Designed miniproteins, single chains, continued (2). Designs and how they scored, part 31

Each design is a single chain, and the fold is of that chain. pLDDT is the mean over its residues in the fold that is shown.

## One batch from the design tools (miniprotein)

Design m5045
Fold by ESMFold2-Fast:
Structure m5045 (fold): chain A 76 residues (1-76)
Amino acid sequence: TAREHFELGLKAYEAGDFKAALDHFQKAIELMEANPSEYSDAEKARIYNYLAVVYKKLGDFEKAKEYYDKAVELAT
């Protein structure tokens, strides 16, 4: 499920495996976007924030900004 991918992404992130974290967080958001009524804006914003941080750590500042902007839009 989307929540299982989010948990796996968190474990990878905590271990410093940003590539694995990215893959899991992207799968989580894809599943949430496929079933939007099952997930809150706060849940999606949290994953977008982690995607932004992971992209920043990988040096992709354009993608990091894109996901920060998505997280802010859902939080406001």
Scores: mean pLDDT 82

Design m5046
Fold by ESMFold2-Fast:
Structure m5046 (fold): chain A 78 residues (1-78)
Amino acid sequence: MEEEERQKALEELKEYLLELAKTLPDVEIPKSEELEKNLRGVLKQIGLSEETIEKLLRSLTDEQLEEISEKISEAFGL
């Protein structure tokens, strides 16, 4: 049950991030390189495409990336 709940949470998060990437404007927002590098690795692990990852990392603020990192950590950290 726990493993199924975790997989479902990751799938829902993946769908959320994919939709978010489609709605974001094409802007480059300055951010922490370390945060960007760490989050890129994790986003690849949940199965997002390179195009989607680059869109999210380019267009989101440090605060928004931290929120995404926390959601991913909850899904993997449980």
Scores: mean pLDDT 75

Design m5047
Fold by ESMFold2-Fast:
Structure m5047 (fold): chain A 82 residues (1-82)
Amino acid sequence: MEEALKLIDEGQEALERKDYERAIEKYERAIELLEKEEKTPTVLAQTAQAYALLSEAYLALGDEEKAREAEEKAKEYLEKAK
């Protein structure tokens, strides 16, 4: 969990610098780690957040299709967290 949260923070820093490719890399790595964790409501909510941020990074890069796919995943994980 801690490593995944650190990657999300690093991704947000990359987004602030408009380094969208690095932000995407960080969020994808965070998602990989979160998907290996026990599926608690907290883990599911953090996974949803990582996908939502991944969607924002893809939108900023102009990849509307990948942004939509990431947004759909974020909504799916958020519903599972309830």
Scores: mean pLDDT 85

Design m5048
Fold by ESMFold2-Fast:
Structure m5048 (fold): chain A 97 residues (1-97)
Amino acid sequence: KPFEAAEKALKENESKNADYRTYAALAAAAEVLTELLKKGEITREEAREILLEILEKLEEELKPSKELVEELRELINDPNASPYTIYIEARILAKVF
């Protein structure tokens, strides 16, 4: 479902630039993963791995700005973020796009 959400967001934003499409796709995936985390169906570590895999595919396919990719990778890999912080960040991310 997170990969499907990312693909749908890319399709819905075909006319937008690579940076916006990268944000939209990652936000859509993060929303799905946030719900799975809240239900206890997935761990924080599994959610991190899935988000990183999606970001890598987006980087390769869309060629977004390097700065944006590095900022998103740092956000996903923050070892000091609580599960609640990641949940809040995913929601804020969805609102900014």
Scores: mean pLDDT 74

Design m5049
Fold by ESMFold2-Fast:
Structure m5049 (fold): chain A 90 residues (1-90)
Amino acid sequence: SLLDKINEILKLLDELATIVEEKASEKDKKEFMSILKDAKEKVLEYLNEKDYEKAAEVLKELAEQIKPLAEKIPEAHPILEKLEALLKEM
């Protein structure tokens, strides 16, 4: 279901955030965490409203915004690949 894919993406984003916290520059960490926090707040709001399509749109925009930051970290590449695959199915 779309909800199952959204929950899987949110889990992957948490795993990605852990890698970013450990490996990214201080500037990139701050930028990444700010983008992720704002997007997560919107996603949770839409999930509470059961607007899964808008939640998915927020996640697609989030992925585009964080990709240039996360791509700098080789350890993040497998998670980014999984995120891109799931987003294609939405």
Scores: mean pLDDT 89

Design m5050
Fold by ESMFold2-Fast:
Structure m5050 (fold): chain A 81 residues (1-81)
Amino acid sequence: MEAIRELERLADEAVDKMRGATKEEVEQIAKEFGEHVRKLREKLSLDEVQEIARRAVLKAAEKTTYEDVNILSAAVLEALS
């Protein structure tokens, strides 16, 4: 499904952009990703969105700081609420 691939692409781009970014840039990247999650949630099941979001947070944990992971995780949880 096209929407699943788009969300996965956006997640990978967000994680890559966060690597080496300032706190303000990370907050903006996380906010933009959260907005994409909220919009694409209309076309995807909750389980599909949660799984992609979980994978994004795990990839961020491998590639960036604990603070960046917390900012991304908070934005994703807010978008899923």
Scores: mean pLDDT 78

Design m5051
Fold by ESMFold2-Fast:
Structure m5051 (fold): chain A 113 residues (1-113)
Amino acid sequence: KEKAEKALEAAKSIVEKIDEASSKKELSKEEALEIVREELSKYLSEELVEEVVEILEELLSEAKTELEIVEASKAAAIIALAKAVGDEISLELAKKDIQEALAKAFEALEKAL
């Protein structure tokens, strides 16, 4: 279950860094993509990183506002967690309530360990 623990650490780090970057200035699509890629690469397998980054690139191509960029980046973190823990967390849930999605992923991780 080391993979699940690393995914949780990556997700928390992504959320924190995205919030920090957004608070300092308007977050760009390029900056968001770099933050997510770098954090996932520290903790997760290349295959999982590539899957999550591909989804994020699609979401970012449609984003028009900083809020949409922030939400897309956080959704990528939740998707990484869901894949690592083997639980079903949809992108729709991530867009609706990131706190609830993260709490659910954390509970799934805790029960699996």
Scores: mean pLDDT 69

Design m5052
Fold by ESMFold2-Fast:
Structure m5052 (fold): chain A 89 residues (1-89)
Amino acid sequence: SSGKVVIGTGGWSGGVLAAEKLKKELESKGIEAEVVRYLEPGYGGIGGGSAVDKMIEDLKAGKLDILVMPDRYYEELKKKGLLKEEFPL
């Protein structure tokens, strides 16, 4: 729906936990939110390249609103100007 915030993360436990905490924080403020997990095909995935690339594609397509990922991937995307906004965790 037009009011739902979609939070994307990889299959790693820390990212899932951070995304779920963000979802609960948003819902406590009356904002509907959903967590979508991106996995590397064939590996069960934890923030591999194709999972990150798919998250970026979905963000550009308006299918994701927020990305939750390890600092190493986040800083690279930020340096390339691919992220418009940052939410402090």
Scores: mean pLDDT 67

Design m5053
Fold by ESMFold2-Fast:
Structure m5053 (fold): chain A 64 residues (1-64)
Amino acid sequence: SMEKVKKIVEEQLKKAGYKPTEGFVNMLAEALSNAKNDEEIKKGVDKAIKALEDNGIDPSKSTT
């Protein structure tokens, strides 16, 4: 469910040391909504975090 995807996204972002906004969690969860299992969602978040860090973007700041 989308609620489960949002929870996994939020938990992974918090584990990485970020305080994500609801808008950012929703955006990333929608991008990962077609992941086949929880492991794919987690890998998707990890890739997104790496891309943000490589570009100097702080996901704690609202993008929506």
Scores: mean pLDDT 76

Design m5054
Fold by ESMFold2-Fast:
Structure m5054 (fold): chain A 66 residues (1-66)
Amino acid sequence: SNQDLIQKLAAKISEAMRKKGVAPEDNAAVDDRFDAALAAGLSPPQISKLVDEILKKYKLKRSDLK
C-alpha cells in the first residue's frame, strides 16, 4: 500500500540521514514531511519526487537507502 511504501521510505531515509550525521532537527523535519505525505495520500510518483528532493537536499544517494 502507499502507506507501507511511505513508512518504509521514511524509516530508510531517517537511518541514512542519521548515519551521515544530519542534525536530529533536520531528520525530524523530514519525518514531518512523510507524515504530511501519509495524510495527503500521495501517489507513488509524488512519493518518488519527495524522496528525490530529500536525497538531493542532504546529498544522499539511492544506495544509502539499501
Scores: mean pLDDT 82

Design m5055
Fold by ESMFold2-Fast:
Structure m5055 (fold): chain A 85 residues (1-85)
Amino acid sequence: MAIRVVIETESEEAAKKIAEAIRKEAERLGVDVRVEVYGNKVIVEGDMDRLTAEVLAQVAEQTAASLGEKVEVRIEEISREELEK
């Protein structure tokens, strides 16, 4: 399943740390994901199931909590064409 996880933080610093934490967790889980940072937003896209996406979302929430910041996470199903861009 192709999934996009959109994470919005309170700062660009939190977004960068969340992106790095997600990359490390994805490597540990053996899933290939594209992680992009746009200011205070992190966009994660990959061929993953919803449970895997929820694990990555939890990593984002935990990382934000460790920085004392609030985070908003949205999980969306996307087409495979979006992953090929």
Scores: mean pLDDT 82

Design m5056
Fold by ESMFold2-Fast:
Structure m5056 (fold): chain A 63 residues (1-63)
Amino acid sequence: GSSLSRGVLRALVATLLREHEEDPSRFPISPEDRETLRRFLAGEVPAAVAERVLRRILARRQA
């Protein structure tokens, strides 16, 4: 798909992390992916890397 704007990507990442914090059994995220998303919100990781992690998490939720 098309690249997401940084603002949209940040909103989606924040939502995924919130869902995981509220119900980690229903919305599992690996510790490594969770760390990468937290670092993205801190400005330490490129948007392309965060998009890749986001895509993996969403793909697993469709399984």
Scores: mean pLDDT 80

Design m5057
Fold by ESMFold2-Fast:
Parts: structure tokens; sequence; C-alpha cells
Structure m5057 (fold): chain A 75 residues (1-75)
């Protein structure tokens, strides 16, 4: 599924920040609770402030902010 593919991309160490941002956008728009573990992974491993902000917003269930920050991380 699109959600399962997005989770794999976020957890993939070889994926670019832009690819991870696109994946987090899919997860934020889905509002699926399976997004919590990849979001925690981003908080542990990423140095990108917009990816970190998107991941934190997912964990807070603030999906509006998560979508906003994921879009910013794609730039």
Amino acid sequence: SEIEEAIKIVLDESASDKEKAKALLILAESKDPRAREPARHVLRTSTNPHLIAAALAILKEDYESAVKFAKLAQK
C-alpha cells in the first residue's frame, strides 16, 4: 500500500531528505497511526529541521502542521 511504501522510505537510511519529506506528507495526509514509529525514527536520526518538525507534528496528531512542514522539507 502507499502508506506501507511511505513507511519504508522514511526508515530507509539511503533515502534523501526530499524523498523522506514526500513520504511523511503521505503519512500526515493519511492520519494513519502507523506513522508514529517512522516519525519517532526521524526524531532520532534526522538533522533536517523541517523533517523533525513534521515528525513531531505527526506524534502530536497535528496533521495540518505536519503537512505544512513536510512540504517545506521537500524544497
Scores: mean pLDDT 88

Design m5058
Fold by ESMFold2-Fast:
Structure m5058 (fold): chain A 60 residues (1-60)
Amino acid sequence: MEREKRREELVRKAQEAARAGRWQEMLRYTSKAVELSESAEEQAEIARRVGEAGLRVPAP
């Protein structure tokens, strides 16, 4: 599977974990997605997308 598709899958799972308030799972998926990123810009985009999903749930 292409790295880009795998990265998007991990970001999606991180967003789902964030919405569910499962912060440890969110961090694990985010870390794996960042490892598959090719640039700092992609890493920043991943963090932004996951963070936005988490804003709808109270932080622990």
Scores: mean pLDDT 74

Design m5059
Fold by ESMFold2-Fast:
Structure m5059 (fold): chain A 70 residues (1-70)
Amino acid sequence: MEEILRKIKEEAEKLKEKYSDNPEIVKYAQQAIEAAEEGLRLLKEGGPISKVVGHLLRAIGSLLDVERLS
């Protein structure tokens, strides 16, 4: 799970920089980054897996919005 969250964050950061002139893409990329960071923080703290999965799904959803717009 940690590796997938980290890869999502890295990809979202690259997409945010690539499409920096598109405010809608930047918005969804930032949402993906924040969701991935929250998931990683909860994993580090030993938080409930259900909440970690919730953040993962939110990060994936935001990345799919970036794909739809790019």
Scores: mean pLDDT 84

Design m5060
Fold by ESMFold2-Fast:
Structure m5060 (fold): chain A 89 residues (1-89)
Amino acid sequence: PVKPVEIEVRRHPDGTVEVLATFDVASPNSILTTTVTIGDETRVETRQIYAKVERFTLRLAPGETLRVSVTERNTLTGESASAEATVES
């Protein structure tokens, strides 16, 4: 079984939000799906995992809610693990 993904979210006073996602394994056969929701807007990205830690930086406006969901899926085994974090301004 794939171990749970861990998410850490840090909000900075300048409106920058830093997200760190940590995975049990980094593999070319693992696909990372990142879903980011800011207010009513949702963005979904899919990519291969090259490192055990992925970092992204987002800009959050005052009054917005940031929801981040990260899913790791192994394309050979079909196993997946997910984590979610929410930050409100």
Scores: mean pLDDT 65

Design m5061
Fold by ESMFold2-Fast:
Structure m5061 (fold): chain A 64 residues (1-64)
Amino acid sequence: VDELLAATRSADLGVALRAVAELSRLPDGPALLERVLQDPATPAAVKAYAREELAAIRAGLRPP
């Protein structure tokens, strides 16, 4: 979990987006994605993807 949260701050956008996708699949995914959104060190593009994944989970379109 901590490694995935650190990876969301990666300079490599592909690595950061993969980390968000992995976090979204965890049982605590919604809470972890909220943490990504609140972190000022997270790039804007990564936050946009995290918002999309969180919305999909909350709409029942993606299992946590």
Scores: mean pLDDT 76

Design m5062
Fold by ESMFold2-Fast:
Structure m5062 (fold): chain A 70 residues (1-70)
Amino acid sequence: MKEEAERLLEQLKKLAQSARKLGFDEVAKLAEDAVRTVQSLIEQGKYEEAVKKAKDALRTVKEMIERKLS
């Protein structure tokens, strides 16, 4: 669980950086907010909640990026 949560957090951070580079500021802010939430949950030892939040955020951010590229 902890390793999965940390891996997903890294993926979410990279996606936030990519959104920022593409100029999708609103998407980048959403991803950055999710990064802070997931990191806080990991620090609290709430790995299951961190994994769930990270997966939800990754899905939402990816869908938002796809809609902007369409």
Scores: mean pLDDT 84

Design m5063
Fold by ESMFold2-Fast:
Parts: structure tokens; C-alpha cells; sequence
Structure m5063 (fold): chain A 75 residues (1-75)
């Protein structure tokens, strides 16, 4: 399964805007070095979400919900 497919599913479930879905996908591919969802670790998810939060692209409750949803889907 591709990282893109997992992030689009999570984004759909959480009602995230398309721009944010694209940025999460890009960041996960960058931190993991892969486009394969099976290669993405829980630590990669936490790092990607942390980077987006530091740029103000994810806020409070979104940080927690996005992190947990991605970790659950990437198993």
C-alpha cells in the first residue's frame, strides 16, 4: 500500500483539507525515505506530524488525531 493511499483515507475520515493531505503525504515520504506504507514507522509518523505542527500547518487536536489515525492505518 502506498503512503498516499493511507494519508488520503485518514484525511477523508478526519475531514482534512486537500492541501494538508498533500503536505502530510510529502512529509511522511521525506522522513521515511519511502512511498511504501509498510516502511513507515510510528516514529516517522510522529516526526512528520511534529514538523507540520512546528510550521503551524497542524493545530492542537489535529496533531493528536492525525498521529493516531496514521499509526493505526499504517499497521
Amino acid sequence: MKVEEVVEEVGRELGLPKELIEEITRELKEVSGSDDAAEVTDQDVELAVSRLASEGKLKGDEVYRVTMALIEKLK
Scores: mean pLDDT 83

Design m5064
Fold by ESMFold2-Fast:
Structure m5064 (fold): chain A 90 residues (1-90)
Amino acid sequence: MSPLESLKAFQAALKEAYGDDLSPDLEQTLNRLIEAFENQDYKEAVKLYEEFQLLWARQKKVIKDSEASPELLRLGGDLLLVYAVAIGNK
């Protein structure tokens, strides 16, 4: 799966899991991260990924079944490859 496909899959799963409890800041940062990858702005993508990780850690504290979701955990692991691509190409 490409980095962009991994990001979009994670975004869809995140929206399904949290719905209205999804942090607007997390959703907006993830949208900007996707845009940075589409524009090949890997320097900005690294910065946005680091911001995303902090917001994602906060989101995980929301009491939802999504915190125990195997799919979210698997897709979150795929984002390590996304970060590696951004760092390698910045």
Scores: mean pLDDT 76

Design m5065
Fold by ESMFold2-Fast:
Structure m5065 (fold): chain A 104 residues (1-104)
Amino acid sequence: MPAAAPAPATEERVEELERLLKKYEENGDKRLADVLWIERVELLKELGIELDPATLAEAARRRAELERWIEEATARSNANPNPENIALGVDAGLVRIVRAVARL
Protein backbone atom coordinates (compact mmCIF):
# COMPACT_ATOMS: atom_id res chain seq x y z
CA MET A 1 0.00 0.00 0.00
CA PRO A 2 1.28 3.52 -0.68
CA ALA A 3 2.67 5.29 2.37
CA ALA A 4 0.96 8.38 3.76
CA ALA A 5 2.30 11.73 2.53
CA PRO A 6 5.99 12.16 3.46
CA ALA A 7 6.62 13.66 6.89
CA PRO A 8 7.28 17.43 6.92
CA ALA A 9 10.76 18.74 7.65
CA THR A 10 11.41 18.45 11.40
CA GLU A 11 14.29 18.88 13.84
CA GLU A 12 14.36 15.07 14.30
CA ARG A 13 14.86 14.65 10.54
CA VAL A 14 17.76 17.12 10.62
CA GLU A 15 19.29 15.11 13.50
CA GLU A 16 18.96 11.87 11.47
CA LEU A 17 20.75 13.47 8.49
CA GLU A 18 23.49 14.82 10.82
CA ARG A 19 23.97 11.31 12.27
CA LEU A 20 24.30 9.76 8.79
CA LEU A 21 26.57 12.62 7.64
CA LYS A 22 28.95 11.95 10.55
CA LYS A 23 28.98 8.22 9.70
CA TYR A 24 29.85 8.84 6.03
CA GLU A 25 32.47 11.48 6.93
CA GLU A 26 34.12 8.99 9.33
CA ASN A 27 34.12 6.36 6.53
CA GLY A 28 35.73 8.85 4.09
CA ASP A 29 32.71 8.77 1.75
CA LYS A 30 33.02 12.39 0.55
CA ARG A 31 30.27 12.16 -2.11
CA LEU A 32 27.72 10.60 0.26
CA ALA A 33 28.69 13.12 2.96
CA ASP A 34 28.15 15.97 0.44
CA VAL A 35 24.64 14.60 -0.37
CA LEU A 36 23.64 14.55 3.31
CA TRP A 37 25.21 17.97 3.99
CA ILE A 38 23.20 19.52 1.09
CA GLU A 39 19.94 17.86 2.22
CA ARG A 40 20.51 19.10 5.80
CA VAL A 41 20.82 22.67 4.45
CA GLU A 42 17.56 22.21 2.46
CA LEU A 43 15.72 20.86 5.53
CA LEU A 44 16.94 23.80 7.64
CA LYS A 45 15.58 26.18 4.95
CA GLU A 46 12.22 24.33 4.97
CA LEU A 47 12.08 24.68 8.78
CA GLY A 48 12.44 28.47 8.34
CA ILE A 49 15.90 28.58 9.90
CA GLU A 50 17.86 31.58 8.63
CA LEU A 51 21.08 30.43 6.93
CA ASP A 52 23.97 32.74 6.14
CA PRO A 53 24.75 33.44 2.45
CA ALA A 54 28.07 31.56 2.73
CA THR A 55 26.27 28.34 3.75
CA LEU A 56 23.80 28.72 0.85
CA ALA A 57 26.67 29.37 -1.60
CA GLU A 58 28.58 26.32 -0.30
CA ALA A 59 25.44 24.15 -0.71
CA ALA A 60 25.11 25.36 -4.34
CA ARG A 61 28.80 24.61 -5.05
CA ARG A 62 28.63 21.12 -3.50
CA ARG A 63 25.41 20.40 -5.42
CA ALA A 64 26.96 21.47 -8.75
CA GLU A 65 30.15 19.48 -8.05
CA LEU A 66 28.15 16.39 -7.00
CA GLU A 67 25.91 16.54 -10.10
CA ARG A 68 28.97 16.95 -12.37
CA TRP A 69 30.71 14.00 -10.66
CA ILE A 70 27.60 11.77 -10.98
CA GLU A 71 27.29 12.58 -14.70
CA GLU A 72 31.01 11.97 -15.37
CA ALA A 73 31.17 8.77 -13.28
CA THR A 74 28.03 7.36 -14.98
CA ALA A 75 29.27 8.29 -18.48
CA ARG A 76 32.74 6.85 -17.79
CA SER A 77 31.25 3.60 -16.41
CA ASN A 78 29.01 3.24 -19.49
CA ALA A 79 31.71 4.12 -22.07
CA ASN A 80 34.63 2.07 -20.67
CA PRO A 81 33.49 -0.74 -18.32
CA ASN A 82 36.69 -1.73 -16.52
CA PRO A 83 36.63 -2.53 -12.75
CA GLU A 84 37.55 1.05 -11.74
CA ASN A 85 34.86 2.62 -13.96
CA ILE A 86 32.24 0.01 -12.94
CA ALA A 87 32.96 0.89 -9.28
CA LEU A 88 32.49 4.60 -10.11
CA GLY A 89 29.12 3.82 -11.74
CA VAL A 90 28.00 1.81 -8.69
CA ASP A 91 29.09 4.66 -6.38
CA ALA A 92 27.14 7.19 -8.51
CA GLY A 93 24.06 4.93 -8.33
CA LEU A 94 24.39 4.66 -4.54
CA VAL A 95 24.72 8.47 -4.25
CA ARG A 96 21.49 8.89 -6.26
CA ILE A 97 19.68 6.38 -3.99
CA VAL A 98 20.94 8.02 -0.77
CA ARG A 99 19.88 11.45 -2.10
CA ALA A 100 16.37 10.10 -2.87
CA VAL A 101 16.07 8.48 0.59
CA ALA A 102 17.32 11.64 2.36
CA ARG A 103 14.50 13.54 0.60
CA LEU A 104 11.81 11.22 2.03
Scores: mean pLDDT 73

Design m5066
Fold by ESMFold2-Fast:
Structure m5066 (fold): chain A 83 residues (1-83)
Amino acid sequence: SREELEERLERLKREYEELASLTYSFSSVPKLLEEAERDLKEAEEILSKEELSEEEIEEVEKLLLEAEINLGVLRIVAGVERL
């Protein structure tokens, strides 16, 4: 549902803010942060519409999944850098 997608977006935005506040030594991190931010921003723009088509819902699901994967990779990198 739209509400479920909006809740997922807000959760991922909080995770992005947490991960973006950390310091990293890996050169790939800026690109991963940029990609996650772009996907979340695009999802937010689609979800800001008053009415969503099925295709727009599918696009938001895809964007949120891509952000989730990128943030997951970032969390692994952050964990490795703390070892």
Scores: mean pLDDT 85

Design m5067
Fold by ESMFold2-Fast:
Structure m5067 (fold): chain A 88 residues (1-88)
Amino acid sequence: SAVDEIAAEYGLSAEEKAWLRILAEEFGASIEELTTIAKGIKDPKYRPEAQAILDKLHARLKAEMGIEEVNKKIEAARKKAAAEVAAA
């Protein structure tokens, strides 16, 4: 998968890879957006660009679902990422 290829290229941990998968599947992040986020995880130079993408995804979700539903989705995503790491 694209997430597996990005994780291999940037040397992401299992936890970081699980987070990237959730951003793709639950938040609708594109391959380009996921690549920038992966760069931001490994290189402080790209952190502002990665954060801008995360802010954009969050703002879009708030507009589509409302704040309460976004907060529930973020909490569910965090629990899912933790469960995937624990299962590995």
Scores: mean pLDDT 78

Design m5068
Fold by ESMFold2-Fast:
Structure m5068 (fold): chain A 92 residues (1-92)
Amino acid sequence: MYPKAEEFLKRLLGPRYEEDMAVLRKTLGDEKFEKVLKALDENKDKSFIERVRVFFRTVLEEAGIDPSPYDELIENAPPIELLVFLGRLLSL
């Protein structure tokens, strides 16, 4: 249903895509997970790094975590650091 979100996430996560998406869906629940996919699809025209930032912020917001304290990290960290940090914040 969100082909641009799926394309982006396959590029971001590579061979871990199916496993990492299953874990995220289980962690957030179906409704909140669909909101993450929708946000990525709505931001399809943005650069890859800007879509990584959208992904990170939306996952935190749907997990009930305020992303504001992490604005500097989100704007300046490379994608892999953001993914590692996201995993730690979600206790994954």
Scores: mean pLDDT 81

Design m5069
Fold by ESMFold2-Fast:
Structure m5069 (fold): chain A 71 residues (1-71)
Amino acid sequence: DRYIQAAVTATIDIVGIDYGRQVGRALRDHSKTHPVTVDNVVRVTRDTLRSMGVSDDVIDQVVDRARDLIS
């Protein structure tokens, strides 16, 4: 999915592959019961990174990059 791939790529680029793997897993699990929309992908990405101790400033950078990759 393009939106999931954008969020995973943005996460890897900014905070690294281990965070990207966790975000990718969370997004794939969420997609089993919820539609894959920009809003849902952004929310799940924010919640996953925050749960892993990533600061809000860095999370905002990941979300901005993911949004730029989404079209």
Scores: mean pLDDT 86

Design m5070
Fold by ESMFold2-Fast:
Structure m5070 (fold): chain A 80 residues (1-80)
Amino acid sequence: PKITLKFSSGTVVSIEVEKEDTVEEAVEKLLKKEGFPLEEVKDFLLEVFEKKGYKKDDKLPDKDITLEVDAVELQKKIYG
């Protein structure tokens, strides 16, 4: 399955995940791929998943997921 993040800036980021991967593992894979600071961005992305009903320890569904991300709020989290 594929996780896609669509940022309000127009940036689109995706990663392939296994159905056994947890939400937290998928977020960590995505952050490593994109070179984001792990601590600040990880918590933000976990909250985005939780708003869609996926807790950090939940296993990902065997389907593609697309999430909208507020790029301005993310930028504030990274840079203040």
Scores: mean pLDDT 75

Design m5071
Fold by ESMFold2-Fast:
Structure m5071 (fold): chain A 116 residues (1-116)
Amino acid sequence: GIDQIVEQAIQEIKEKGLFAFLSKRYDAEFVDALKSKDLDALSKALGLPPNLQKKLTEIANGNVQPLEELLSNENLAPALKLAVLDFAYVNGVISEEEYLEKFEPLYKELLETYGN
């Protein structure tokens, strides 16, 4: 079921690292944009309005408050929340432990929402 898929994803991230997992979920160009903090490419790919683009800039500068605000926003799609969480982790803003704690409920919500 969904819980087993989430547990498998967490184990893959722990064993093989996040970038191996991201390479299955995103194309190479998007993964490179995450690593390089290419906010223009990420904002275009995610379809972000200007106010959310500003929050990504603040997160890229190490500010965790915009990250917490985006993750708690019930009006944002789970896929967008997960992409923002991925961005924060790959740019060293949060620890792997913090990433996995936030990843688990979001990935479960994503799978439940999209029927995967």
Scores: mean pLDDT 77

Design m5072
Fold by ESMFold2-Fast:
Structure m5072 (fold): chain A 72 residues (1-72)
Amino acid sequence: MTPEDQLARLEAARPAGLAAAAKAGPRAVELFERVYAAQRELLERMLAGEPLARIEALARERERELQALLAE
């Protein structure tokens, strides 16, 4: 699967994901949007031709940010 295919699938799944999060409440919507934004950013950087090592470093940074949010 290419980053372009992954981005298209991510975008296609967003309405259903948002609907599910909305049923769980506003905190779930916030978390869903942050996860979506992080995944989209990684895919867009891969499409821009950034080196894999930089993409992996960014993924680790975004994972730490999401873990910090969940710990609150």
Scores: mean pLDDT 79

Design m5073
Fold by ESMFold2-Fast:
Structure m5073 (fold): chain A 71 residues (1-71)
Amino acid sequence: SAREEAKKKNIARAEAAGDKEFVELVELLANAATDPEATRKLAELVGLSPAFVRRALEEGLPVEEADRALA
């Protein structure tokens, strides 16, 4: 599945790159609620829809929590 593949790829890359992927996710998370481009990039990285990611962030649900809810 596209969501499952994106999630696995992100985890593998984060482990390989140390904190680089973590920094990228933090930057996207900070902008996602106000920037549609950041929301789409974050959704692509975690394999979720942009609408779901934006809603989760607005309700105070972290992306990791939202990803687990769909698992």
Scores: mean pLDDT 59

Design m5074
Fold by ESMFold2-Fast:
Structure m5074 (fold): chain A 78 residues (1-78)
Amino acid sequence: ASPATLAVQAAMLALATKMDLEIEGKLTPEQRKLLDEVAQAAARGDYERGIEYARKLVEMGVKDAEGILELLQRAKEL
């Protein structure tokens, strides 16, 4: 997979997670901000900042955050 493909997958997963949490009425303002920041960083190719935001989501126990982190780390290594 290309870095761009992995970044798109990370952004899509972040946006899907945001939508799931919003539908369930569980999305906090901080989670919304971080998930949006992950998607924006991935879209810009800023994998290091995306990784920083994804790590915060992992610390918060956000669903699929570890998957987002792994995709961005793999994008950075390519």
Scores: mean pLDDT 85

Design m5075
Fold by ESMFold2-Fast:
Structure m5075 (fold): chain A 78 residues (1-78)
Amino acid sequence: GSPRTITVTVEATDAKTGEKHTFTATVTLSGNRGEQLQQAAKAAGQLRDEVYKKTGNREDAEAVEGQAGAQFQAQIDA
């Protein structure tokens, strides 16, 4: 398929301060739907790791992976 870039934005809370942070993940999609879903899943996992490193909030990091994955899948299927 034609390469395209898609973006998702999510929020997570710092476990120590209670401060909310906004995170943005981008992925460049190429190939068929299965390949695009794998690329999106990798980007969502990387976002989870970034959120956890920044916030120390594992629960929010795991929630963000799910939210980002769902948003990426919706954009791939649009």
Scores: mean pLDDT 85

Design m5076
Fold by ESMFold2-Fast:
Structure m5076 (fold): chain A 71 residues (1-71)
Amino acid sequence: SAALEAMRKAAQAAVSGNVDEARTYAIKAAELGDPEVAAETMRQLADGFEMSGNPKAAEAARAAYEAAREV
């Protein structure tokens, strides 16, 4: 689905530490699908990145979570 594709792009942007791109695609995923699912997915990714010692990816995923929940 278009929502799943946008979510995949948000996750890839988060892994690279690209905050703006992660936020943009997370918002798009929320608009195309379920905003609560999009936000929760980004929150879980942020927690996972933090636990694995990737603070830049965690920061980007957390910003994406905040953006998605505002949709």
Scores: mean pLDDT 87

Design m5077
Fold by ESMFold2-Fast:
Structure m5077 (fold): chain A 78 residues (1-78)
Amino acid sequence: MTERMKELVEKLVKEAEKAKTPFERDVYIALAVMLIATAIRAGQLDEAKAMAEVLKKSKIPDFRKLGEEVLKRIEELK
């Protein structure tokens, strides 16, 4: 499960980096947020952390900020 969720987020990041409009980029950002939120809600903190690390390595500032916020929230929960 963990590896599969990470691969999905990696694909979303690559598609967002190729997006030609702000709207298309926002759709991919929203999808990434939904995947991470689902993992956190399910108690899959290791999966959420792996996805956040992928976002943190992105060239898109919004993805990097989301990755940092998710990692900080997970750290606060432990």
Scores: mean pLDDT 78

Design m5078
Fold by ESMFold2-Fast:
Structure m5078 (fold): chain A 84 residues (1-84)
Amino acid sequence: ASHEVFTSLGDEEVPLGTVGVGETLVVTTTVTAPADAEGYAGKTITVTLTVTALDETHVEVRIRAVDAETGEVLADQQEVRDMS
């Protein structure tokens, strides 16, 4: 009754931990946008990942990305994923 949580660094999946049913995991990381990132090249971005385990097969994932220099919210997306 737990879900594994991963983040991606380029083409690699990095495990961040597990979240149990009814629990919430919050992970904040800072990344530098690659030189080919349109509109964001070389910027430092603070990414907050929030994962809430709704039940044994469903998790709610919220990803919020903020420009660390300006405080501008670049992305704030939320979805429910079926973990089978």
Scores: mean pLDDT 68

Design m5079
Fold by ESMFold2-Fast:
Structure m5079 (fold): chain A 68 residues (1-68)
Amino acid sequence: MGERLRRLVEEERAANPGASETTWLARAVRRLREEGVSDEEIRAALREVFGLDDAEVAGVLGAARRLA
């Protein structure tokens, strides 16, 4: 999961370099959700790959929901 999340964030950064890091993460998370990845796996990957704390993870997941 972590390698895939990292690659999706790199793609979002390349596609929209003017956006915030939270926007790149939120878009990557939305793409993982569209493919059926669980929120538990997404939270684990955000913590392990990007070192996000619980508040940061909640912020990214909230932003991803708003993109829905």
Scores: mean pLDDT 83

